Designed miniproteins, single chains, continued (2). Designs and how they scored, part 66

Each design is a single chain, and the fold is of that chain. pLDDT is the mean over its residues in the fold that is shown.

## One batch from the design tools (miniprotein)

Design m6179
Fold by ESMFold2-Fast:
Structure m6179 (fold): chain A 58 residues (1-58)
Amino acid sequence: MKIYKALKDYEARLPTELSFKKGDLLELLKEVNEDFWYAKNLKTGEEGYVPKSYVEEV
């Protein structure tokens, strides 16, 4: 399981995007393209697209 940590807050702009708070742990489910990954927020159980630049590997 590959886990990333949110570097800053993100508010979803589209219903397919995932909102998260700084420090949230995100599980990488799928690499979609160079800018966005499909991930699961381990705190909320919600899934969606996340901007790669907002997260770092833990």
Scores: mean pLDDT 82

Design m6180
Fold by ESMFold2-Fast:
Parts: C-alpha cells; sequence; structure tokens
Structure m6180 (fold): chain A 90 residues (1-90)
C-alpha cells in the first residue's frame, strides 16, 4: 500500500515546476527519463482518463485516486511508474 507521503513524493517528481498539477509534458518528460518511448497521443490519453474535469491536467487528488483505485486501468500503470521512480531516486 502507498502512504500519503509516498504519493506526495511521487506527485512532486512529476510536478517539476511546482504548479500543483501534472501536465502532459511533465508526464512525458518523466516517462522518457525512465526510458519509456510513449507518443504524445498516449500521454494525452492517460491525462484524459485521469482528468475528470477535462482541463488537461492531473491534480493531487486525482493522482491519489488513481493510485488508490485497484479497478482503475490507470492504477497498474501508475504503480509500475511509482516503483520505477523509487528505484531511480535512491
Amino acid sequence: MYSDEEIEKMFKLFDKDGDGTITGKELEDVMRSLGYSFSDDQVQNIIKLADKDGDGTIDFDEFKEMVSDPNSILSNFVKVLVQRVKELES
């Protein structure tokens, strides 16, 4: 299980400029840093699935719900990404 502290640390790794949201570009940059070759369309689809408001960004509450929902198609993706980032930040 992920603690609120772990989720917050992960969110801050994606939110590089500290604006309080994850943009498609921030997500793409993190994924590329981890060695993943995602297209812009794939990144935007992930954002759209997480972003219920349709503003094109993921806020902290939306991100937290993504990692907490075991039935979400995004939860496995986020869990894998979290695990990879944890290995790299040490």
Scores: mean pLDDT 68

Design m6181
Fold by ESMFold2-Fast:
Structure m6181 (fold): chain A 57 residues (1-57)
Amino acid sequence: GKLVKAIRDYTALGEDELSFKKGDILEVLEKVDDDWWLAKDAKGNKGLVPKDYLEEV
């Protein structure tokens, strides 16, 4: 999938969401809707992430 970089920290609000820190590289697996993408972190954790917290690398 596409690689994206976190531009700010995010703390998951639900079990289906993924927490990350500014500067983390995530792989986009699926663009679920206009606001949320399914992503995987470098540790292999998967979850929904808010796209507005990410930039394309």
Scores: mean pLDDT 86

Design m6182
Fold by ESMFold2-Fast:
Structure m6182 (fold): chain A 120 residues (1-120)
Amino acid sequence: SDAKALEEKIKNGLDVNAKDAEGRTILHVAARNGELEIVEVLLKSKEVDVNAKDKEGRTPLHLAAEYGHLEIVELLLKSKRVDVSALDDEGRSPLALARLYGHDEIAELLEKALKERPTF
């Protein structure tokens, strides 16, 4: 999707936290699909819920970790608002998904973030 068009829609009152039939926000979809520029635009919004859960209890960070999108994981971790320790409905953290799917560099970043950030 066009990142500039999204930025203009947000300025004109687009609800960035609106959920689809699967409980996913635009941030979930961008994180799952590796849409780096869309994630950058969304993270500039004061209104975006970076910890929104879909119908499976997954956050955007869960999806970025599962699908191996390293640069998106890095952007989400730069947000002081991101919950690195969130559990999905199967009790899996983003770190557990990175390990399960063999994304070693993402797993290392998430392990570091867990050591440097208090849990909430």
Scores: mean pLDDT 88

Design m6183
Fold by ESMFold2-Fast:
Structure m6183 (fold): chain A 66 residues (1-66)
Amino acid sequence: SVISTLRQMFDSSVSNNRYRIAQIIARAMVQLGDTSPIIQQYSRQAIDDGIPQSVSDNIISNVQSQ
């Protein structure tokens, strides 16, 4: 599923210290209805840092086209 793919990408990003990418992925996951506390925390940081919803929309579109 899209959410499962995004979660794997999120976990990989965190493991590789790619925190900005992790924040963008988390924002996309919250948009798709993920309620995990860690995902919500990273998503809020993305919003606080000014990452627009269009970036999360683009990530969702790219994963759905795979």
Scores: mean pLDDT 84

Design m6184
Fold by ESMFold2-Fast:
Structure m6184 (fold): chain A 66 residues (1-66)
Amino acid sequence: TPLGEVIRVVRTHRGLSQRQLADRAGLSQRTISDIERGKLTPSESQLQRIADALGVSVESLLNGSK
């Protein structure tokens, strides 16, 4: 999905692996992988944890960029 692709792009710009992002967000690597591939729609809580781990806002991830 576009959201999953945005997360992947921001994560790679930060030099993070899926495992490292998962550790920072307090999620499993499988969850991050499934979200990035569009196989899982993140909850609002999961999306906030991912945004915080990446140093961006949830709104930035949902709307592309600010």
Scores: mean pLDDT 82

Design m6185
Fold by ESMFold2-Fast:
Structure m6185 (fold): chain A 59 residues (1-59)
Amino acid sequence: GPLARAVEDFEARTSLELTLKKGDLVEILKVHNENWWLARSLATGEEGYVPRSFLEVIG
């Protein structure tokens, strides 16, 4: 999927969410809805939901 970067730190509140630090690169796997995207961390390979507002699409 397209590449995105975390624009700020996001801390997972549930096991379905993905913790990210500002500047982390992710692959967008699926758009669940307009507010939540399923992403995979390029650094760790972990997958989880991230709020769209925390991501900047770069590729």
Scores: mean pLDDT 85

Design m6186
Fold by ESMFold2-Fast:
Structure m6186 (fold): chain A 70 residues (1-70)
Amino acid sequence: ERSEYVARLIGLTLRAIGALLDGNVEEAKQFAEELIRLADEAYEKGLISKTEADRWKQRAEELIAEAEKA
């Protein structure tokens, strides 16, 4: 289950980056918001540490900030 969640976190990050590169601001923000939700869920389930969850959420917040500049 942990490896499945980590794969999904990576997948969402890549999708958000792809959307940003394409100029799809709303899509990028949606993927980044889902990344935050999934990181919190993985932490609540005990699958990742708080430090890991905080890092994923920080990446998502950076992606949202980049989307808002576009």
Scores: mean pLDDT 82

Design m6187
Fold by ESMFold2-Fast:
Structure m6187 (fold): chain A 87 residues (1-87)
Amino acid sequence: MAKELAEEGVKAAEEAAEKAKEAAKAYKAGDEEKAKELIKESLEAAKKMGEAYEKAKALGSEEAVKEIEEAAAKADKAIQEARKEIE
């Protein structure tokens, strides 16, 4: 169902942002190995978000697509902010 795809995509976007923030904290603490693992988890969550987005588009659900796009935009902003902390 399109609503479930929107929920899945939004959750995946939130997980990607959370893992990116945790990676920045680990990097600042000097734990490069943990930071690398968290970055991989963030990228995997982003991939799941993209899969939900493509499925929503295939179903023609404008509402689900919009919800995932909005969540993705918020996640991208959070990820960019986390990256700036470690630059």
Scores: mean pLDDT 83

Design m6188
Fold by ESMFold2-Fast:
Structure m6188 (fold): chain A 66 residues (1-66)
Amino acid sequence: FRVGDIVRALRDFEGLDESSLSFKKGDLLVVLGVSPTGLTLLARSLATGAVGWVPTSAVERVGRAP
């Protein structure tokens, strides 16, 4: 994953912390950052506008902004 990638949620995810993003299966997100470990992404939900960390295992890349 890279900054600017558009990813789709593969499953529902419940974020309980302010730093974590909640989303539903099929939601589209824009990648804003990648953790040093590559296990999480900082992303913005296109459905809600919310920003937070998401697990890379919960999303798939579907496109990229030019």
Scores: mean pLDDT 75

Design m6189
Fold by ESMFold2-Fast:
Structure m6189 (fold): chain A 80 residues (1-80)
Amino acid sequence: MELTPREAQVLLALAELQRLSGRPAVSAAELAKYLGQSQATVSRTLRRLAEKGLVAIEREGRTTLYRLTPAGRAAVEALR
């Protein structure tokens, strides 16, 4: 599966924030802050990763959260 450098960066950051926070899912705002990128850029990248089946989108109230799928976890391991 071909990942752009930005897709790989966002996917790796998602894995790190899940590990550091102990939470199964994180927001695009948290990822944007961690990466020093705009929330719009991170949200677009997360949508592309979800279209590839590497990220699952979850909604908690008015907050959209993102988590790694099993395929996303395998992709993270392949990038490390």
Scores: mean pLDDT 81

Design m6190
Fold by ESMFold2-Fast:
Structure m6190 (fold): chain A 63 residues (1-63)
Amino acid sequence: SANERRLKILELLKEKGPLTAKEIAEKLGLSQSNVNYHLQLLEQAGLIKRQKSGREYLYELAY
């Protein structure tokens, strides 16, 4: 479910962050579009933050 995917993203960022959306997609076996959608929701909820790194964003926990 969408909730389970979001929890797995948060767990991954806790263990191995900061990570790009591509790295998260590869590690979880999800499409980049799916990961980007969940990352947007998590960022809006204040659970993660992003920082620009070259031409990409690195995502990490905000708490």
Scores: mean pLDDT 85

Design m6191
Fold by ESMFold2-Fast:
Structure m6191 (fold): chain A 58 residues (1-58)
Amino acid sequence: GKLWRALRDFTAVSPFTLALKKGDVVEVLKEVDEDWVLARSLSTGETGYIPKALLEEI
């Protein structure tokens, strides 16, 4: 998938969401809808849902 970068810190709000720090790089696996993507953290290897508004394409 494409590589995207976290614009801000994000604390996981459920067991299905990823926790991210500003500047973390994720691989977007699927755009679920307009607001959410399924992504894999390159730092931790964990997968989960992230608000699309927190990410920018690299």
Scores: mean pLDDT 81

Design m6192
Fold by ESMFold2-Fast:
Structure m6192 (fold): chain A 137 residues (1-137)
Amino acid sequence: DKLAEVRARIAAGYDVNRRLPGTSVTAGATPLHLAAGSGELEVVKLLIEAGADVNARDANGRTPLHWAAFGSRRPFAKHALEVVKLLIEAGADVNAKDNNGRTPLHLAAEAGREEIVKLLLEAGADVNAKDNNGNTV
């Protein structure tokens, strides 16, 4: 199973904070970015327990919380809300800005993620935060 594969890689000495190479949308992403964006709760939990940096930034300045807020579009992506909650409980910066000045709240609102928007606001997300174009949520 996928958890067994992730455990085996960690046991083999793979760096949980390893950044993906390249110039694509995944450039600079860590395993935690990928798991969070996919709503993979048990993988997210295992990576955090293994020392993953919950505030790691990809090449666009996005954190795993940015990826979780935007990314859980798949019909089989269960636990998207629980992933966001777990990242916040693990010390994710709810007001982290990407290279365009966008917060996780901006991305959740753009994606129409009503329950994630609500959770981020309850966790202290700034509803008045402006991106680099002066746009708020």
Scores: mean pLDDT 81

Design m6193
Fold by ESMFold2-Fast:
Structure m6193 (fold): chain A 56 residues (1-56)
Amino acid sequence: TIGGLSYREIAEKVGVSETTVRNWVEGRITASRELLEKIAEAIGTTPESLGHKIER
């Protein structure tokens, strides 16, 4: 989970696959700024806060 939501729930809100959300959380892929903004909105945080998860 991230932000209290399951990967599937975040994926459905953002319009991507659950695998994409999981790979992004694990740092295997880089999300675009637009994708980060949509994910941040879905979980109630900021894109800047999500950026640190990509950097590890």
Scores: mean pLDDT 69

Design m6194
Fold by ESMFold2-Fast:
Structure m6194 (fold): chain A 59 residues (1-59)
Amino acid sequence: GKLVVAVKDVTVDTPAVLGFKKGDILEVLKEYPDGTWLARNLSTGRTGLVGSSHVEEVE
C-alpha cells in the first residue's frame, strides 16, 4: 500500500484510532471520503484509523 510518515506524535485512548510517534512509517490500507485513513504502523504492527493531516507521503 501507500507509505506515509508521521509528522507528529499522536497518543490515543481508543483502540479504533492508531497511535504513533513522529517519524513512524505507516502503510495506508484504505482511504475514506472524510479524510480518515485505515493504516498500519510498521514499527508497532498495530492497525487503526488515522487523520491524513497527521502524516505526509513518502516519495
Scores: mean pLDDT 77

Design m6195
Fold by ESMFold2-Fast:
Structure m6195 (fold): chain A 65 residues (1-65)
Amino acid sequence: SIKAIAYALEDQVAKSPDDLSLKKGERVEILDAYLDGKVYAKSLKTGKSGWVDVRKLGNVEYFEN
């Protein structure tokens, strides 16, 4: 399986309970990507999952397990 890890380019403050809060520099695992510019991701710091604006993520790295 392929694991995708991205880097938060800027802070994201959750607007709803289903959104992920991130600080600039935090890494996330991308679990799914949608056409509306949203990514469902897991924080590698907290282990929590939630929605992230794709524009706030960059430096995506792909790993095979």
Scores: mean pLDDT 79

Design m6196
Fold by ESMFold2-Fast:
Structure m6196 (fold): chain A 159 residues (1-159)
Amino acid sequence: KKEEELEKYIADARSHLDRAQKLIDEAGKLVDEAYKLLKEAMNSTPEEAKRLIEEAKKLFEQASKVTDEAAGHLGRAAEDFRKAAELAKDKPESINLEKARDYVESARGYANAASYLLDKAIEKKDNIPEALGYVEKARAALKQAQEDLDKARSYLDSV
């Protein structure tokens, strides 16, 4: 029945938001660890710097994959909110479901941007100052994705 379908899409959207939040938190930790290794490489011997750069590269590759997986979950959450809002179209809850979708789509955009910027940091690994510039932009994008997820959850908790 339409109410059971609405509750299902809300529950599926919540599940996808919870998964995306955990993945974004994991990506943030990997990025912070890789950032510390690159900063250490700047003050190391050439041989030690090479080892630290290769370790940081592996962490950025993991963070990029985890962030891309988070963007996938956010895309599914946005579709579930769209279906929920269509089922609720004649109800006050529709507005909050549409707002939750808009913030999830924004968070997905920032997650995609973070993944792209991490790939750029990997490409620039032999130029540590340039790689760090991309990492700082990726960290800012992940923070904005987290803020948009918190807003999406706030609207969802009002349904």
Scores: mean pLDDT 90

Design m6197
Fold by ESMFold2-Fast:
Structure m6197 (fold): chain A 119 residues (1-119)
Amino acid sequence: GHMSELDKKLLEAAREGDLEEVKELLAKGADVNAKDENGNTPLHLVAMYGRGDFLEVMRLLLENGADINAKDNEGKTALDLAVEYGQQEAVDLISEETGTSLEEALKPGAELGPLKNAK
């Protein structure tokens, strides 16, 4: 199906770590779990690129129902991409938010539990 212009903008804002744009787009009804041509969600892109306010963007996406276990077209989660691209702060955040040990979180294709204290 065609991705909406809001969903396309959300994926771009997440890639750049633009916290205020992500807030606005989610408020306008952008799909927090929208996928690009490679199956990457906003959470995949922010965890992989680590740009701008990326930690705050990751928290905001998770608070808005981002699927932490979503897989791209290569079967990789946001955690897998954070590990692959050396985004240690993103790995630490995902570990903290899910209560997963760092040892378990660093395994390829790690299945993460539900978010701690989802609000």
Scores: mean pLDDT 81

Design m6198
Fold by ESMFold2-Fast:
Formats: sequence, C-alpha cells, structure tokens
Structure m6198 (fold): chain A 58 residues (1-58)
Amino acid sequence: MEIYKAIKDFEALLPTELSLKKGEIVEVLKETDGNFWLAKSLETGKVGWVPKSFLEKI
C-alpha cells in the first residue's frame, strides 16, 4: 500500500479531484507522468485526483 501525507491544503476545483488538508493520510492508487495522481483519503474513504507535489511518501 503506497501511503502518503498531504504537506499542504488542497481545494478540489473539479468533482473528480480530492480535497486534502495538511497532514491528511492518503493511499495512492495510480501514479501518472502528469501533475495529478489518483488517491484515496484514509480518513473519509473518498477517491479523487490530487497534485502529486502536495504529497510526501511515509
């Protein structure tokens, strides 16, 4: 399981994106060559695209 932590707040602008709060723990489901990865919040169970630059592997 690829576990990451949000290093800053992210506000989703699209329904396919996932909003994050700094310190939120997520599982990365899909890494891409682009700026966004598919992640699941372990707090809410919601899935969506997040900017990979806002994530730090733990």
Scores: mean pLDDT 85

Design m6199
Fold by ESMFold2-Fast:
Structure m6199 (fold): chain A 123 residues (1-123)
Amino acid sequence: MRREEIERRVEEWLADVKDPNARYKTGPFKGLTPLHLAVMSEGSEEERLLLVERLLERGADVNARIPAEFSPRWEGMTPLHIAYEKGDKKVVELLLKNGADENAKDKNGRTPKDIAKENGHYE
C-alpha cells in the first residue's frame, strides 16, 4: 500500500477519536480504547504503527486494560500483550519506548512476553 494511502486512512480513522482514552460504549468493540483497536486493526504493520504513534502523541494510556465485557479470553490484556500476540515487532518497540509495562499481567497472570512465547513470535 502506498504511504499516502496509509496516511489518509489513519487520518480518517483518527478524525472520529476525540478522546484517546474513551472506551467504546456499543457494538463489537465495547469496552476497548482506541489504542486497543489500533493494535488489533487489520492492514499492514506500518498502518498499525502510525495509528499507535498518533494515539500515544494524543495522550493514549499505553497500559490500558481490556475489560471482561469485551472478551473473557482477553480480560486484563494491555496493548503490549496484543502486539506480542500479533508478532508486530515494530509496534512492540514503539509501545515499550512510550512506557508500556513489560511486567503487566492479564487475568490469567500472563505477561506480554509469556503470550509471545506461547504463540512462538519471540524467544
Scores: mean pLDDT 80

Design m6200
Fold by ESMFold2-Fast:
Structure m6200 (fold): chain A 55 residues (1-55)
Amino acid sequence: MSPLEERVLALRRAGNGTLSQREIAEALGVSPATVSRHERRLAARAGAALAAAEA
């Protein structure tokens, strides 16, 4: 996993849902589009892991 993906995930967990995509982008010094792309990749990975566990 890339360092940026790890930081996005950590901020989401630490924020308990209070941080917006824009706030995460500002905290990491990246654009909101970059955060959106990494969140989409993380969601896809989580979905694949869940599917594997159900098989």
Scores: mean pLDDT 69

Design m6201
Fold by ESMFold2-Fast:
Structure m6201 (fold): chain A 56 residues (1-56)
Amino acid sequence: PLSDEVVGLLTEAVSALVKGDYEKARELAQKFAELAGVPVPKSDEELDELLRRALS
């Protein structure tokens, strides 16, 4: 289901972010944002905020 795909992308994006791979985290967060219908983060700070908020 869509929720499983969204959770998978979010998990991969967070993993990449924790490893400091912001390029990969942005790619995965872009796909997550597209599927979840939220704005695509345009900076590393917005990427952090998106992923942290999604985990809450």
Scores: mean pLDDT 73

Design m6202
Fold by ESMFold2-Fast:
Structure m6202 (fold): chain A 116 residues (1-116)
Amino acid sequence: VNEKDEDGRTPLHVAAEEGDVEKVKELLENGADVNAKDKQGYTPLHYALTIPDIETAVKVVELLLKYGADVNAQDVNGKTPLHLAKELPNEEKKKKLIEILEKYGADLNAKDKNGN
């Protein structure tokens, strides 16, 4: 369940990126490392923010956070999930994901000049 591919990605990274809610839940229930980092330092939570469908992205992000995903995990460039959420082009998705990340303890002091 935690085996890594050539990019350092686990099955949970792939399921999160694909927005496969059922597979994410199955992997987490079978002991997937919710905080595994790939070669870029991305956790499954970082990938979940890239899911195009807003409702699916919200479900996957919330599942990962409920299973103990580190809301403040930093990639190789020091970017947290909150930093990536702030860069999203869709304002509705951005607002919803930021609210969820903040509810789960995203470090508000990691926010630059644009704050919340």
Scores: mean pLDDT 81

Design m6203
Fold by ESMFold2-Fast:
Structure m6203 (fold): chain A 52 residues (1-52)
Amino acid sequence: MTEEELREVLESLGFPPLTDAQVRGLIRQADRDGDGTIDDAEFDALMSRMLG
């Protein structure tokens, strides 16, 4: 998942519009591989942290 795809998903879930820097920060927190993208498992972990 790219930063653009992550932004679109978060906005579709009712989150406020995120800046490029905010999206990049979220990717860094979830991206354990350091490749600048998020896989499905990393995305699930990120959403679990954000939603509770």
Scores: mean pLDDT 74

Design m6204
Fold by ESMFold2-Fast:
Structure m6204 (fold): chain A 60 residues (1-60)
Amino acid sequence: EVFDFFDRDGDGTITKEELKRIAPELSDEQIDAVIARADKDGDGTINKEEFEEFFGLKEE
């Protein structure tokens, strides 16, 4: 639902730079923790499926 807001490039991924831009109140360590929690591929980005699972859109 909110993925389009986060995915400014429309390529289906959210980069660390995009996450920093939309959540400037978070430190680099907190953003790294969010990515590590959501990023199941370990590539340093969050795809739509990872985003949906992390924010509970895929669960309940």
Scores: mean pLDDT 64

Design m6205
Fold by ESMFold2-Fast:
Structure m6205 (fold): chain A 152 residues (1-152)
Amino acid sequence: HMEELRQKALEVVAEIGRLVRDTDLTIELLDYVQQGKFKEALQLALDHILEQLRTQPLSSFLMEHPGVPLEYVALRLILTILKLAELAGVKLSEKLKKAKEIIEKTLEGKISLEEALEKLRELFNIPKGSKEEEMRQIAIAILEELREELEK
């Protein structure tokens, strides 16, 4: 039933709203999802978040949670967008499936943040830098790969 898919997509978009400092984006994403326009919601999220990643520090657009590193907030945002993509019917590449698995294991506490960043850098051929720069470049690489899959 379309209703179950819509409810899952609403929860995913609500999670994006909890992770980013942008009420207007959240309202637009909710509106698209309520209309069953999951691909349009995904495209809006990708375009907006990629713009923020390229132009702003992580702390400027991600919500701070006490005791949680911003890199965990970024990983949770990436995972949430990948889940929206699957709900929109986008087929994930093998690279995106591996990225999703690494992120899930990290958020479940099965691997450390440092191990996750190293594995994700290797997967997307990103050079070593500061933790914020590594996380930014990883997020850009994953979301650009996802944009390519959406446009197929």
Scores: mean pLDDT 88

Design m6206
Fold by ESMFold2-Fast:
Structure m6206 (fold): chain A 57 residues (1-57)
Amino acid sequence: MLYRAVRDFRATSENHLSFRKGDVLEVLEEIGDDFLKARSLRTGEEGLVLKSYVERL
């Protein structure tokens, strides 16, 4: 399922994904209420993303 980043995020932990506003993310799994496991289509990197930073396409 594809999501779009609505703001920039710089990860400070190896488990989190860094992204830019407008990046398209492929969501792999939902982790609890606040997080998604996603892959960046721009970089190919995977990590945790806050749901509040992305919107469903």
Scores: mean pLDDT 83

Design m6207
Fold by ESMFold2-Fast:
Structure m6207 (fold): chain A 68 residues (1-68)
Amino acid sequence: GPVLPAFDPAALSETEMRVLELLARGLSQREIGERLGISPSTVSRHVRRAMAVTGAASRAELVALYRG
């Protein structure tokens, strides 16, 4: 099966990577939505998909995986 030994940016879309970059900067879902021109609900959807793809159990773990 596919191997996700650490954070794999190739497993994420460009939008999911942008959401992760902004989360790692400490922005809220509202602030990310305002910056990307999407709703906070859409930001939440991208976060959940990024967690599913990376196997992260929480947003904090997802950010930790992104930062290394």
Scores: mean pLDDT 76

Design m6208
Fold by ESMFold2-Fast:
Structure m6208 (fold): chain A 108 residues (1-108)
Amino acid sequence: DSITGLLLRNLGKALGWSDEEIERLINGGVPTDEQIEKLFNYFDKDGDGKISAEELREVFEELGINLSDEEVEEIIREADKDGDGVIDYEEFRRYVGRLFGDVSLKDD
């Protein structure tokens, strides 16, 4: 996943994490439940306990990442197991777990 390392660095900086904390996560560290909750709340702009495609776009725009409609749809498709078009906390946690599980896969 070519975007995973860039996403983790930009998200960590946006959340106020230190460079050391971000580096530990990139090097195969597992995020704590508290870190996952912070990430979810950062994406969940309306506090409804669900992440929409629009909220994903807003967060990525804040991070300086221009996502296409296709990239947003891909993220939702991978995370949205129930097919309702939004990401619940459980789906988000599983998706984040997969991203960190794949940190041994290096992109170009």
Scores: mean pLDDT 69

Design m6209
Fold by ESMFold2-Fast:
Structure m6209 (fold): chain A 110 residues (1-110)
Amino acid sequence: IEEGIEAFEKGDYEKAIAYFEEEGKKGNAYAYTNLGYVYYKLGEYEKAIEYFDKAIELDPEFAEAYFLRGLAYFKLGEYEKAIKDFEKALEIDPDFEGAKKKLEEAKKKL
């Protein structure tokens, strides 16, 4: 995973995708979450959601995966789905400041 994070930080998204996909296939929810985030940064929100879904299937208590999927739904204008994911992230981690802020922002869009 460190190799994938390093590649991502250097802007080498192709290398980051390859590393995170390999680690995700080994059952690493964190790797699928990072892979989803790479696609999110590339503006491929539907693809990002597919990988966040895989991360959540592996670890249903992973607050960060719900938060990031909510961000992708927000970018797609799917505010009700974004709200649901931000609420789930806060249910898992009540101190998740980013999720609380985005929840308030998404509710204003309805």
Scores: mean pLDDT 86

Design m6210
Fold by ESMFold2-Fast:
Structure m6210 (fold): chain A 65 residues (1-65)
Amino acid sequence: AAEYEALAAAVRAGLSPRERAVVDYLREHAGERVSERDIAEALGVSPATVSRALRRISARTRAAL
């Protein structure tokens, strides 16, 4: 939705390239059930890397709200 795109853009501006890639993937698959493993496979990184990125994104999203 447009609201999610605006929020994603605001959060994305404060993130690292890897974290932005995770946000972009989640935005592209909005409304779908996506696991950390699915994101890891799509981005060519480990699930642990995705988990760390999601924690940082969550903190930044909370701060942006």
Scores: mean pLDDT 71

Design m6211
Fold by ESMFold2-Fast:
Structure m6211 (fold): chain A 58 residues (1-58)
Amino acid sequence: MKEELIKLGLSERQAEIYLLYLEGYSFREIAEKLGISVSTVRRRLAEATFILNEYKKK
């Protein structure tokens, strides 16, 4: 859920991009939906996965 991802330290934009990617949208489709560049989508997704990986450490 978007709110859960934000609680883990993701920004609202990072959470939106991550959820769209999990739904099966490509980087280009996400960029078009949100009105941003593919490079921004890729960077935000990398940031989101980095933050989530920090919370997966035991």
Scores: mean pLDDT 78

Design m6212
Fold by ESMFold2-Fast:
Structure m6212 (fold): chain A 87 residues (1-87)
Amino acid sequence: SLLDEVEELIARLQAMAKDLDAFSLEEIREALERAIRIAEELGLLSPEQLARWREVLANLDALSPEEQREVIGEAGKVLLAGKSRLE
């Protein structure tokens, strides 16, 4: 179900934020892309927010580890809002 996918993705993003070095940049990108796609489908992001996230994803490899943790945290918050709508 979509709820199960959202819960799995939240757990994965939390794991990434806790131990960033255990994950490749590609795995982080894929998790963030999935999170933003779900958020877009659930109407959680404005067009301006979506454009900003696409910019972040395009420049993910240029971000510091601290900045990567920050964007992972923001994606997790968006998914938590989505989860509350599916419950």
Scores: mean pLDDT 85

Design m6213
Fold by ESMFold2-Fast:
Structure m6213 (fold): chain A 60 residues (1-60)
Amino acid sequence: GMKIYRALKDYTAKNKDDLSFKKGDLLELLEEVDPQWWKARSLKTGKEGLVPKNYVEEVK
């Protein structure tokens, strides 16, 4: 099934490959490309990009 994470705080993209999001937004994990950064999809916008792992928490 989908692995869903919730944003713990707002994030503004530093690079064009990064995904911007707001606290409480739901993100689907697509790929763990790096221990600190992973590729995710916003369930709100459908957009994909890199998110910092320490800004999100797994929804169980």
Scores: mean pLDDT 83

